# Ledger of designs, part 58: designed miniproteins, single chains, continued (5)

Each design is a single chain, and the fold is of that chain. pLDDT is the mean over its residues in the fold that is shown.

## One batch from the design tools (miniprotein)

Design m18131
Fold by ESMFold2-Fast:
Structure m18131 (fold): chain A 55 residues (1-55)
Amino acid sequence: SPALERIRALLAEWRAETDPDRQAAILAEIGELVRELLATDPALAAEAVALLRAA
């Protein structure tokens, strides 16, 4: 899934980022993608939430 791959890429960027404002912006983008997945594909949304919990 392109959305799930984007979430993985954003999590990697978040782990490497040292600026708190930039970290907050990345987390906000991840949140928007997870909300879209919850509406369209609940199974992929569950996988995305598992990735976030493992982070």
Scores: mean pLDDT 82

Design m18132
Fold by ESMFold2-Fast:
Structure m18132 (fold): chain A 60 residues (1-60)
Amino acid sequence: MKIVIEYEGDKATIKVEGDNTEPTTVEIPKELADVIIENIKENADVEIEKEGNKTTITIK
């Protein structure tokens, strides 16, 4: 599973990509996106890649 988070000012767009699931896109406040990222890092084995305003999280 792959999660892409793109920051735009006070908002973040989260795109979830799975091998057999259509991509789901959700727009949320930046603060909530940061909490979600931290929760994923603590509860899953993940690879994090940061490119400018885009953060990609790959769940292993």
Scores: mean pLDDT 76

Design m18133
Fold by ESMFold2-Fast:
Structure m18133 (fold): chain A 88 residues (1-88)
Amino acid sequence: DRADALAARAREALAAGDLEAAARAALEALRLDPRNEAALEVLAEVTGRTNPEISPEAVRLALQARLAALAGNEAEAEALAAKAEEVL
Protein backbone atom coordinates (compact mmCIF):
# COMPACT_ATOMS: atom_id res chain seq x y z
CA ASP A 1 0.00 0.00 0.00
CA ARG A 2 1.41 3.41 -0.96
CA ALA A 3 0.20 5.00 2.29
CA ASP A 4 1.90 2.24 4.33
CA ALA A 5 5.14 2.71 2.34
CA LEU A 6 5.05 6.47 3.00
CA ALA A 7 4.33 5.87 6.71
CA ALA A 8 7.34 3.52 6.85
CA ARG A 9 9.51 6.23 5.24
CA ALA A 10 8.16 8.73 7.80
CA ARG A 11 9.18 6.40 10.66
CA GLU A 12 12.68 6.02 9.17
CA ALA A 13 13.06 9.81 8.84
CA LEU A 14 11.85 10.28 12.43
CA ALA A 15 14.38 7.70 13.68
CA ALA A 16 17.12 9.59 11.78
CA GLY A 17 16.07 12.90 13.39
CA ASP A 18 14.87 14.39 10.07
CA LEU A 19 11.66 15.96 11.36
CA GLU A 20 10.81 17.80 8.12
CA ALA A 21 11.13 14.62 6.03
CA ALA A 22 9.17 12.69 8.68
CA ALA A 23 6.34 15.27 8.66
CA ARG A 24 6.23 15.42 4.84
CA ALA A 25 6.01 11.64 4.41
CA ALA A 26 3.46 11.26 7.23
CA LEU A 27 1.26 14.05 5.80
CA GLU A 28 1.39 12.46 2.33
CA ALA A 29 0.44 9.08 3.86
CA LEU A 30 -2.45 10.74 5.74
CA ARG A 31 -3.69 12.37 2.51
CA LEU A 32 -3.92 8.88 0.96
CA ASP A 33 -5.28 7.13 4.06
CA PRO A 34 -6.44 9.31 6.98
CA ARG A 35 -6.81 6.11 9.06
CA ASN A 36 -3.13 5.14 8.73
CA GLU A 37 -2.04 4.54 12.34
CA ALA A 38 1.71 4.72 11.66
CA ALA A 39 1.34 8.12 9.94
CA LEU A 40 -0.81 9.40 12.81
CA GLU A 41 1.84 8.26 15.34
CA VAL A 42 4.63 10.03 13.43
CA LEU A 43 2.57 13.26 13.27
CA ALA A 44 1.88 13.01 17.03
CA GLU A 45 5.64 12.75 17.68
CA VAL A 46 6.55 15.60 15.29
CA THR A 47 3.82 18.01 16.48
CA GLY A 48 4.18 17.08 20.17
CA ARG A 49 7.50 18.93 20.58
CA THR A 50 9.34 22.09 19.52
CA ASN A 51 10.38 21.80 15.85
CA PRO A 52 12.57 24.70 14.64
CA GLU A 53 13.00 22.87 11.30
CA ILE A 54 9.25 23.08 10.60
CA SER A 55 7.23 26.28 10.22
CA PRO A 56 4.68 27.00 13.01
CA GLU A 57 1.91 27.13 10.37
CA ALA A 58 2.83 23.64 9.09
CA VAL A 59 2.87 22.29 12.68
CA ARG A 60 -0.56 23.82 13.38
CA LEU A 61 -2.07 22.41 10.16
CA ALA A 62 -0.49 18.98 10.77
CA LEU A 63 -1.93 18.92 14.31
CA GLN A 64 -5.37 19.88 12.94
CA ALA A 65 -5.11 17.18 10.25
CA ARG A 66 -4.29 14.53 12.88
CA LEU A 67 -7.18 15.63 15.13
CA ALA A 68 -9.62 15.57 12.18
CA ALA A 69 -8.42 12.05 11.27
CA LEU A 70 -8.86 10.81 14.86
CA ALA A 71 -12.38 12.32 14.90
CA GLY A 72 -13.23 10.35 11.74
CA ASN A 73 -13.51 13.42 9.52
CA GLU A 74 -11.53 11.93 6.63
CA ALA A 75 -12.23 14.67 4.06
CA GLU A 76 -11.13 17.44 6.46
CA ALA A 77 -8.03 15.43 7.47
CA GLU A 78 -7.02 15.02 3.80
CA ALA A 79 -7.54 18.72 3.06
CA LEU A 80 -5.62 19.87 6.16
CA ALA A 81 -2.78 17.40 5.47
CA ALA A 82 -2.49 18.77 1.91
CA LYS A 83 -2.31 22.37 3.23
CA ALA A 84 0.29 21.39 5.84
CA GLU A 85 2.44 19.73 3.17
CA GLU A 86 2.21 22.85 0.93
CA VAL A 87 3.51 25.18 3.69
CA LEU A 88 6.13 22.70 4.98
Scores: mean pLDDT 82

Design m18134
Fold by ESMFold2-Fast:
Structure m18134 (fold): chain A 56 residues (1-56)
Amino acid sequence: MVLSEELLKELRKKIEELLQKYGRTPEVLKRIKELEQKVLDELRRNTELARKLREL
């Protein structure tokens, strides 16, 4: 299961769209950081779950 990779792909796509549409503005960079935080939280949860399953 590569659910964490799907989250990273979604994040990259959204970042690219924001940069292309609005350019590198402080507002866009701030929004990107918010998206990164959300994805990191879900990625961490998925990674930890997979790690626990692998351990036991």
Scores: mean pLDDT 71

Design m18135
Fold by ESMFold2-Fast:
Structure m18135 (fold): chain A 60 residues (1-60)
Amino acid sequence: MEILVEAVEDFTGKNEKELSIKKGDKLLVKEVVDDYYWKVRNLKTGEEGLVPKSVLRDYT
């Protein structure tokens, strides 16, 4: 599943699997891993990782 989302707040990754993002970043959802974390790609940097879904908003 690929859907565009936007970061609604800053998030700092705590390990190698988590992606650090900034408020306003545009992200592509690659995988819904569980109820709390989505695997996303940052469209600005090309980096991928897990981000809490609570810091994301549907961009479309």
Scores: mean pLDDT 79

Design m18136
Fold by ESMFold2-Fast:
Structure m18136 (fold): chain A 65 residues (1-65)
Amino acid sequence: SSSEVSSMLRAMGEAIELGGDLKVEKRDGETVLVVTLKDKKALEEAKKRAKELSKDTGMKIEVKE
């Protein structure tokens, strides 16, 4: 739906702002945004923000190092 596309675009933009490499994966028909961070110090904050963004947009967002 158009609402789903809008949510995905917002989630992608915010995920990029987490300061990592963004990868879009498709698992069992579901879109997952994977953010890979190099900085361990930023990992905890990024996970917190990703959790909030996932709740707000309904998108699956995963953060890893």
Scores: mean pLDDT 74

Design m18137
Fold by ESMFold2-Fast:
Structure m18137 (fold): chain A 90 residues (1-90)
Amino acid sequence: MELLFEAEIELAMGRMQIAIGKLLMSRGDYEGAVESYKKAIELYKKAIELAEKAEAEGDERARELKEEAEEELKEAEENLKKAEELLKKQ
């Protein structure tokens, strides 16, 4: 239960960094967006690790959180690539 709660917090923080990155993208701050997306990726990876540990301890809810975090990690990696491409064109 505690590991799942920690995973939920890391996932929520990752989502916040994605929101910040998108705001920075809209303002043309591609360098700031890259940093925010990198932070989101790290937070999603922590959420996945914590969810895997919770699943190993028998928390069935952890599987759903892990799958959600893995999908959002892929989206964050795509957002990072886009921000890095725009930064290179500046």
Scores: mean pLDDT 88

Design m18138
Fold by ESMFold2-Fast:
Structure m18138 (fold): chain A 63 residues (1-63)
Amino acid sequence: SDALVEELARRLGISREKARALLEGAATLIQQFGEAVALQYLVRVGGLSEEEARFVVELARRM
């Protein structure tokens, strides 16, 4: 949803376009491999902090 995209964009200081892509990618990873795998991918490949990755996973579950 637009509200979740805006919340993530504000929290990470990124564009709405990048926030949407990040949330959609995270939601796909959660659906296919689960939250633990999505979290590890966001930290290790995405370069996010553990706190930022947890926030992305929380919002992606609410999509």
Scores: mean pLDDT 85

Design m18139
Fold by ESMFold2-Fast:
Structure m18139 (fold): chain A 69 residues (1-69)
Amino acid sequence: MEEEELVAEIDRILALPPEEQARVQAFYKEKADNTGGGEAERYLALANAPKIPQMTAGGRAGSDALAAA
């Protein structure tokens, strides 16, 4: 995945409804965990892109970052 593809994918994710953004984030996080090398960083960037405003939301009660499995 090149930088251009990464940016395009981030834009796609941000255009999705919040519920789909969350599932896509989970998908890319799993990809990052299963991918070796530099591609893991790109998948992590995709997984974390929609989380930039994570503190600007009233409905994040389901976030279980401390006990993530």
Scores: mean pLDDT 64

Design m18140
Fold by ESMFold2-Fast:
Structure m18140 (fold): chain A 61 residues (1-61)
Amino acid sequence: MEELRQQGLEYLKQGDAAKKAGDLRLAAEYYRKAAEYFEKAGDLGSAKGARIVADELEKRA
């Protein structure tokens, strides 16, 4: 689903912005949402990557 993949990309952009602002918890939440949408879109590689980043940010927050 192209729409689901686009939602994942939008959440990645929001996560990057939150990370640059220093809000690691908010960034982790956006990366988790991105992973969920990539997974629903069948993009398992992007979903796994986003989950790894979210987990790292969560541990640092």
Scores: mean pLDDT 82

Design m18141
Fold by ESMFold2-Fast:
Structure m18141 (fold): chain A 55 residues (1-55)
Amino acid sequence: GSIPDEVVEGVAKAAGVPAEEIRQAIENDDYERLAELLGVTPEQARGLAEGLKAA
């Protein structure tokens, strides 16, 4: 499903990166890129993306 804009903006603000970069990484299932943006492991980034898609 689509991730709410508020959630993407919140994650982007916490990571200090543009919301568009977070959204693009999640939409492309690019967990390595999402991990780089968030400063976490790719496996943690995958778990976060799955949680956001389930919300």
Scores: mean pLDDT 77

Design m18142
Fold by ESMFold2-Fast:
Structure m18142 (fold): chain A 71 residues (1-71)
Amino acid sequence: GGKVTNVKVSIDEEGYVVVSFDVDGKPRTIRAKSVTEVMMYLLALAAEGVIDPESARNALREIIKQEEELK
């Protein structure tokens, strides 16, 4: 699976969680109703071999950290 880098978390005007990141330098974006849905999507990407399990764990930690900083 690919390496996840450049994780950025924001909340849009509708209250959705927007997470942007790179997989092997290629940009990806997830827009979801909650951090839990974003986390479930990242776990699915790891299970499918799209991202490395280690990268998924590190991205989840970073997402939680940035979400707390937005409060």
Scores: mean pLDDT 84

Design m18143
Fold by ESMFold2-Fast:
Structure m18143 (fold): chain A 58 residues (1-58)
Amino acid sequence: MKGIVKPENKELQKYFPVGTEVDLDEFWELRQKAVEEARKLGLPLTDEVLDELMKKYI
């Protein structure tokens, strides 16, 4: 499923500019992997940590 990045969607804006078409299913899979990796490493689930992990997978 594809969606357009909105100005209100701050988490998507970190990886994609506003107005970019994104496959939301793929995005949520990457985010879930980032959350699981952060938990395994004992890292906080902050925007900064998730941003760094997500950028490595994209």
Scores: mean pLDDT 71

Design m18144
Fold by ESMFold2-Fast:
Structure m18144 (fold): chain A 90 residues (1-90)
Amino acid sequence: EEIDKLLEKIEELVKELEELLKEAEEKGDEELAKKLREILFEAEVELGLAEIAVAVAKLAGDPEFGKKRLEKELKRIEELLEEAKKLVEE
């Protein structure tokens, strides 16, 4: 199912953000860790919206609604992960 695959991809990107935060904390880079926590919080909100969209789409029998919502959430999380990677790579 396309919706389930989109949600799985979103979950994997959020886990990647969690690992970046963990690495920053292990290095003792408090300023980087603070910025990554803010990015992760936004990504977790988008993940929550994606989970709701999947539930609503399945209950209503409206896969197009779910797909459009998840594509939007996926794009936002991809942008957040790109921002996080740029902060780590400098």
Scores: mean pLDDT 85

Design m18145
Fold by ESMFold2-Fast:
Order: structure tokens, then sequence, then C-alpha cells
Structure m18145 (fold): chain A 78 residues (1-78)
């Protein structure tokens, strides 16, 4: 869905990916695959958030806040 795709883009930006990197990744896929890519991307973000949560103490305060926001956004997508 458009909402899930927008949320994925917002999460990737929060995790430090550039708009150019996000656009390039999405542009590699045909329109029919974008939905599957968004689902795969969300799973990868979940894994990245979980990994970051394991190492929260090693992150800067702004990164810790971004991880918490990413978790909240993922919960809101369910």
Amino acid sequence: SAEALAALKALLRALGYSDAEIAAELAEYEEAEIRERAETGLRLVVGSVEKAEEHLEELEPEQQEAVAKARAALEALR
C-alpha cells in the first residue's frame, strides 16, 4: 500500500539512508514487484531495529530516539 511504502521510506531515512539510495533501490524493481519489495524492506528494517535495540547503549541519543520511533512506526503498521 502507499501508506506502507511511505512508512518504509520514513523508517529508512530515520536509519540514515539517503533519499537517493531509497529511490535507487525502489527503481530497480518493476511496479508489480514494488509491493513485495516493500514487504521485504519492512522485514529488513524490523531486523535492523531489533539489532539496534540489542546495542542501544552503543548508539548516540539521537539514534536511540530514531530506533524508538522506528519501533513505534512498525507497531502502527500492524
Scores: mean pLDDT 66

Design m18146
Fold by ESMFold2-Fast:
Structure m18146 (fold): chain A 81 residues (1-81)
Amino acid sequence: SDQILQDTIDQIRSLLSDPDAQRVAIQAAQGGVTYVRNGQVDQARQLVQQTIDMMVQRGILTPQQGQQVRDIIFQMIDQIS
């Protein structure tokens, strides 16, 4: 649902103050939706997890922020699957 994606984007923007972190996390959410729409739910989860792990490793997100963003996007994937 486009509404579920928009609600997810709004949650990400509320959680993350850094515009660059917001952009990358939102792109991961949008990519996840594309994979789910193609029946590739495992690929959606893998993309999100890899993106979050990269952002935490690079110091763009704290580990706590990474876990929160992952949980938000995984909840979206579960709702649209």
Scores: mean pLDDT 88

Design m18147
Fold by ESMFold2-Fast:
Structure m18147 (fold): chain A 71 residues (1-71)
Amino acid sequence: MEEAQKHLEEGKRLLDEGKYEEAIVHYQKAIELDPNNAEAYYNLGVAYAHLGKPDEAAKWVKKALEINPKL
């Protein structure tokens, strides 16, 4: 749980810095440690959208909303 949250927070920091590829790596690790972390899937989608990959972005945002519709 704590390690998954650490990777989620690091991913958010990298996303804020415009380091989208590095943010994706940390969101992937957060998901690996906690597969039901809707926020990690949502932020993974946001990072892919910033990289100009709308199909990947839509896939991960959909997964996030399936886990937590209140996002």
Scores: mean pLDDT 85

Design m18148
Fold by ESMFold2-Fast:
Structure m18148 (fold): chain A 62 residues (1-62)
Amino acid sequence: SAKEKIKELLKDKPKEIQEIAIELLEAYEKGDIDKVQELALKLREKLSEEELEELQKILESL
């Protein structure tokens, strides 16, 4: 599942960052664009460019 892929991608990150990424997935699935933008900005400060690219691929696979 997309949630399991996110947990594996971010397994070495603090739980709080994993939770933000999962919340981003749920907001994306619901079409909550404002929430997606808010959460994406928070993750850009915490994740590497490679991790952000992999996260984007997971979201696009929905």
Scores: mean pLDDT 83

Design m18149
Fold by ESMFold2-Fast:
Structure m18149 (fold): chain A 76 residues (1-76)
Amino acid sequence: MLKEVVINFKSVDPRKITTETVKIPGLVGLSVGRDSVTLFVDNDFDEEALDAILSKYLKSYSKEESETRITYTEIE
């Protein structure tokens, strides 16, 4: 079953994250918005690789997790 990962940006350009996230194992697809990126991921998704990318580009962020969705929100 596919899970969604939503990343909401305040100051960082979504394109910087998109370029890195396409390399993550288990990524099936993505959708890029003006201030957000939604990743569609399978059960093999490397969440630790995503966390490493986010820590590189975002100074601070919050994480909320549910059964079908993980939401990251940049904190300014």
Scores: mean pLDDT 80

Design m18150
Fold by ESMFold2-Fast:
Structure m18150 (fold): chain A 63 residues (1-63)
Amino acid sequence: SVAEVIQKAIDIAEKHKVDLSYVVEELLEATEDPELKEALSKFLKETEGLNIEEARKLLKELF
């Protein structure tokens, strides 16, 4: 599901200590699925300035 892809992106960012925005932007560039592109774009915009804990809470609220 879209939520599972986004959760994996958050997990990768936390594990590797890289910016969440970087991981999400890489997935956006790699993905050809229109539904996933829309969801990733919305998540990137809504998580701007949020930390990992806040991003995880937002994911649960959106999906």
Scores: mean pLDDT 82

Design m18151
Fold by ESMFold2-Fast:
Structure m18151 (fold): chain A 80 residues (1-80)
Amino acid sequence: SEDFRAFLETAKRLLAQGSDEDAVFRAIALLAVREGISPEEVIRLLGLTPEQKERFSEAFARAREELDRLARRRAERAAG
């Protein structure tokens, strides 16, 4: 996706500039989950350190849970 590639390059720049790592990881994790991109692929593309890999994996797990919860809530609203 062009949107994913554009955001990936922005994320690389923000991380290099010392921006809020948690915010960057959350944003790219949410986009990756929506686009069906694996956490391993994002880690590879961003060139994350071992410490960053752990933190990103946590952000990815939280993003998956959040999107699954929103999808369930939306389905419940449509059914009831």
Scores: mean pLDDT 80

Design m18152
Fold by ESMFold2-Fast:
Structure m18152 (fold): chain A 58 residues (1-58)
Amino acid sequence: MQEALDELAKAIEEKADAATLGRLADKAGLDGAEVKRLWEAGDLEGIADLLVEKRLSL
């Protein structure tokens, strides 16, 4: 779980494509479709909030 979150965070920092971010989010236990939607909308704050919430729930 933690490793998958770190991989997702790195992909976001490296500006990976939306499909890759969605797949990595699913691996991390997030809703990949929601992360993909936020990324396509340019809502980086919303993505950051999801990552923080998931890390705190571990």
Scores: mean pLDDT 77

Design m18153
Fold by ESMFold2-Fast:
Structure m18153 (fold): chain A 64 residues (1-64)
Amino acid sequence: SIEEKIKRLEETRREIEREAERLREEAESLEPGSLEYLVLTLMVGGSEALAEHIEREIRKLKEE
């Protein structure tokens, strides 16, 4: 059902947001400008973009 899809997407988005927060905390312990810092900040950005995409998908499903 649509309700089940929304619930699953909301749970997935929540998990992605938790992982992005963990990666952000890890990046804060690194020297700015290091390769490791760059990799983690790119991963955080990717996770945030994915969470936004899932939120958009949830909104579309709610309009049906």
Scores: mean pLDDT 83

Design m18154
Fold by ESMFold2-Fast:
Structure m18154 (fold): chain A 105 residues (1-105)
Amino acid sequence: MKPLSREDVVEVLRGILEQLRQLLEEAEKTKDPAVIDQAVDLARGAAELLRDYAKQHNDPELLEIADRILELVDKARQSTDFDEQVKLLREIIALLEEAIERLEK
């Protein structure tokens, strides 16, 4: 495979961020745990992509953000409290926004 480009990673992460925001709004309205599960799986994919990019480009700060998102994903998967899962997803969204801003500088 060709190395991951910054522009391709930003485009994918922006798309995931928009989907996560929509899923979070749906989860808050429906209280459906299946929507939380979808959001958590999507967030994991974003974090793994960010981690792979950070490793390829030797960016320790982006790697730290990716690792933190993965830790929050694991906490959300282990939680049985809907309100805690929503709070963790909001933290994941904020970290993804930070990662995208850093990539666009």
Scores: mean pLDDT 86

Design m18155
Fold by ESMFold2-Fast:
Structure m18155 (fold): chain A 90 residues (1-90)
Amino acid sequence: LKKEAEEEEKKGEEALKEGKYLEAAEKYFKAALLYKAAGDYEKAAEALLKAAEALEKAAEELIEKYGVSKEEVEEAVEYYRRKAEELKKL
């Protein structure tokens, strides 16, 4: 689980560097889930914050290609940032 989480986090970092924001968000969300399953709540929170940041950067693509509203993206970003804060308290 921890090694798999680290692999997904690295894939997220690579996707983010390449401007593939939706792919980066997906990889970071997967890393957060794997870190949480491994009991590493601090790294899970960090990965979730990176996923939220990537999702925020993906807003234009989500709106243009998938018809998602700006408000829906903002709500999702805020939701994941709040969940990351909750994980840090564990």
Scores: mean pLDDT 83

Design m18156
Fold by ESMFold2-Fast:
Structure m18156 (fold): chain A 98 residues (1-98)
Amino acid sequence: MSEKERKLLEAEALVALARMALSLGMPELAKRLAEEALELAEETLGPDDDAVAEALVALGEAYAALGDKEKAKEYLEKAIEASTNPKIKKIAEELLKE
């Protein structure tokens, strides 16, 4: 496995852990995990990729859970811009309505 593939796998794992942290009522932990995932995905793939968009969605959900609606919107809008994947866009758009 290449270093790039390894970092991408680590970013995907961090997003999954962030979502688990949110389901357990740990939004501060979810925020930290999503921030780490975003950094790894951006360094590995650049700003526009599905992995970056997934990390941005997780970070938006974490900020929403913390009560920061403005930052949640900012990250969800960035997620829509980062990916052309209709599934990711639908998830981000639904979260923006809440």
Scores: mean pLDDT 82

Design m18157
Fold by ESMFold2-Fast:
Structure m18157 (fold): chain A 75 residues (1-75)
Amino acid sequence: LAAALALAASIAAIIAAATGIDLFTAALVLTTAVLKSNGLLDLATIAANLAALVAQGVITADQAATILAIAAALL
């Protein structure tokens, strides 16, 4: 879990730079997606959790797509 959260923090920094989302928001969104997956770094589960956040209005579909693309490149 600690290693997964450390990786999520690194990915969040890249997401913040790429998407224009501030670092805190990027870190929170990715950490939430990882925690909802029970600490699994499985792209399908992360994608499902990001889709749920889009449906709830927390992030846009474009932001979710960019986050998933960066996560896929780093996992």
Scores: mean pLDDT 63

Design m18158
Fold by ESMFold2-Fast:
Structure m18158 (fold): chain A 96 residues (1-96)
Amino acid sequence: LKEAAEKGLELLKKIIEELLKEAEEVDEEKVYKILEENLPETQKALYEALRKTHTEEELKEWVEKGYEALKEGINADVFRGALAGLALEALLRERE
């Protein structure tokens, strides 16, 4: 579970890095700080939404699929994996 959450967060970071390359004037450090401050609420909301329709094992599978898909570039599977990773990270925080 922790490994899957870490992989999902890695997918998210890759997506953010790619998006920030499109915005030449953006302070990357400032953007990451804003995201970090708002992530806990976003993660919790996402986890609550997904837990009603998806199992923990299904979310782990999405992370694995997204991680493998990352080799082909940023696509729907990578985004899906990143979202699953955020939900699993929120789950881990609630368990501990």
Scores: mean pLDDT 75

Design m18159
Fold by ESMFold2-Fast:
Structure m18159 (fold): chain A 66 residues (1-66)
Amino acid sequence: VDYVIEQLLKGIEEVARTKNEILAEALGQGLEELGIDAKKVLELLKAGKVEEAKEYVVKAVKEKFS
């Protein structure tokens, strides 16, 4: 679980830093495969709410794999 969280958080940071649409799409696909609401995460990132996006992903992964 920790490895998955680390990879998703790294993806969030790269998207926030680069504003790269290809990286945003790749992050969204990874989130969808895990059953996480990719649209909500990407919306938070577009709004500049990077920490909220990270917290949402951590909570969603923990709830799904608990």
Scores: mean pLDDT 79

Design m18160
Fold by ESMFold2-Fast:
Structure m18160 (fold): chain A 84 residues (1-84)
Amino acid sequence: MEELEREIKAAMAMIGLSVVAKYSPDKEVSEYARKAADAIGAGDYEKALEYAEKALEAAKKNPKTTEEEIKLLERVVETLRELQ
């Protein structure tokens, strides 16, 4: 169950980051979300967390970013912290 739980969490985080990368109105948020998703694909959860946190910081600074996008990024960051 432990391995399956980690795989599911990683997959969910990658999906969330891919959605943010595709739909974010902020190019910096989109770029960091894409880099975070790529890092998950490479198994580098430390780097994925770093990029996801940068995406969240950029999203919070941009008034064009939706509350839904910020909440999704917060959930992704929380999930990636559990995967360390």
Scores: mean pLDDT 85

Design m18161
Fold by ESMFold2-Fast:
Structure m18161 (fold): chain A 88 residues (1-88)
Amino acid sequence: MVDRKEVLLANLETTKEGLLKAKELIKSSPLSEKVKKKLLEMYDDGIKDVDALIEQIKESVPSPEEYRQRVNDFVEKRKKKLNEIKNI
């Protein structure tokens, strides 16, 4: 049986890898420098948030409900950032 802590950490590492790949795609995109800067800031914030979640899980494995709330907060924060970038 796979340890739940290991599964959660593996999922967060996969999320972080996805954010890093997206960051590289943004750097090579034909977007304006202003839009690139804002997108890169959003992805850097996302990576920091994922790193914070990884550290929290290493200290104490959250309940499924608490983990769901943390993931929802992460998603909502990113949606707000994307909406700000659309207005540039």
Scores: mean pLDDT 79

Design m18162
Fold by ESMFold2-Fast:
Structure m18162 (fold): chain A 80 residues (1-80)
Amino acid sequence: IEKYEEEIKKDPNNAQAYLDLGAAYYLRGELEKAVEYFEKAIKIDPNNADAYLLLAIVYRQLGKEEEAETFLKKAKELRS
């Protein structure tokens, strides 16, 4: 996690570092933090289908099914 935070400090527009950090928090069960970092990745790169897919997975685990479905649809559109 700390190494991804250092990457973000060096390049705040590094969408991949935000994705990696979000995934690390997800693996720790810190779902709210995972969402926060995936949302930051999308803000930097709005066409990143992987970020939307990961948001859909996390929102589903949070019990937010409607939001999860919205993100899943967006991910599918971006991969077409």
Scores: mean pLDDT 78

Design m18163
Fold by ESMFold2-Fast:
Structure m18163 (fold): chain A 69 residues (1-69)
Amino acid sequence: LPSLVEALENAIAALEAGDVEAAERHLLEAYLQASGEVAELIKQAGKALGEGDVEAAIEYLRKALELAK
């Protein structure tokens, strides 16, 4: 499995490329490794993605990535 940081980077890259299915897989990989505030931000990103708000999902994932580094 990729690291938490790699999974978050891959999820952001997939969303920027318009590949929502790939992003969902990477988001799940990140979530399984995350805890605390990082896990909460990943949940918010997943919710935004489910609502079709790709821009909000990317913002939450970028914040999660900053905290995970």
Scores: mean pLDDT 85

Design m18164
Fold by ESMFold2-Fast:
Structure m18164 (fold): chain A 97 residues (1-97)
Amino acid sequence: SDEKALFETISKLAKNLIEALKNGDVFEAEVYLTLLYMALAIAKNAAKQGKLSPEFKKAIDEIEKLVDELVEAFNRGDYEKSIELAEKIKEKAEKAL
């Protein structure tokens, strides 16, 4: 389903972000963070158009809060916190599958 493909994409982007941060590749991490933010924007638009079930909409709302915290942590240079938040995003996306 389109919903499943969306959560698989979010999970994969979060995993790639974690790996980039652990390798100290801040530029690659910023690329994956940007892609994650764009994937979330697509998900929120789908929810607004009634294309997501209430359960998937709730998961997207929870992931949005984590992505907002992740952007703030990343912009502060707090890469340890960024990894923790990205791991929570990955877990939320995987549980929605």
Scores: mean pLDDT 87

Design m18165
Fold by ESMFold2-Fast:
Structure m18165 (fold): chain A 78 residues (1-78)
Amino acid sequence: MNAEIAEALRKAAEAARKAAEYAKEKGIEEAAELFEKAAELAEEAARAAEEGDMEKALELAREADRLAQEGAELIREA
């Protein structure tokens, strides 16, 4: 279970990095920064999951998702 959750979180981090690249190409710098931060938190969540700290992993994953949602809103407004 922990390895599968860590894999899903790493895929989320990869998706966030791709979103950050897209935002940079479109000149939406604030969105790029939010997606980069989301990717960092998703990677931290994956590490916490691998260590068996599921409470920390879920908290970090929620924060990553929140930042990714804020970034997506900025892209929609641009």
Scores: mean pLDDT 84

Design m18166
Fold by ESMFold2-Fast:
Structure m18166 (fold): chain A 61 residues (1-61)
Amino acid sequence: MVEEALEELGREVGRLAPPELREQLSEAARRTVTYMVEQGEDPREAGERVLTTVRTRLEER
């Protein structure tokens, strides 16, 4: 379900991101997953793809 994928995504982003960026990154990730699901992607797969992108961006810093 989309709600479960979004909840898990928000939790994981919250763990990865520094406190000052958590809210912004979680909100951006949720919007991206919602858009991908509206385009026909599986909610869990969309969540995993967005989470991978967030991890990569944070590692590049």
Scores: mean pLDDT 76

Design m18167
Fold by ESMFold2-Fast:
Structure m18167 (fold): chain A 84 residues (1-84)
Amino acid sequence: NLKKGFDYLVKGEYDKAIEYFEKAIKENPNNSQAYAWLAVAYMKKGDYEKAYEYGLKAARIDPTNGFSLAAAIAAKKLYEEKKK
């Protein structure tokens, strides 16, 4: 599910990517990678609020994972740029 989500993400099929990342989270609610990629997918769709929220969840589940933290920071920056 996580791998399929990533495959759809790189193809630009963001809605399908989101479905597979949400499925990965449903199978393992502590999957920080799934939350991080979900944040990236929402960011690609321009949904910066959801990107920020999921990026934060990824970082909180695994704060030692630089990828999760980077995703949270990127999502927050885009959310703040959108929010005036």
Scores: mean pLDDT 76

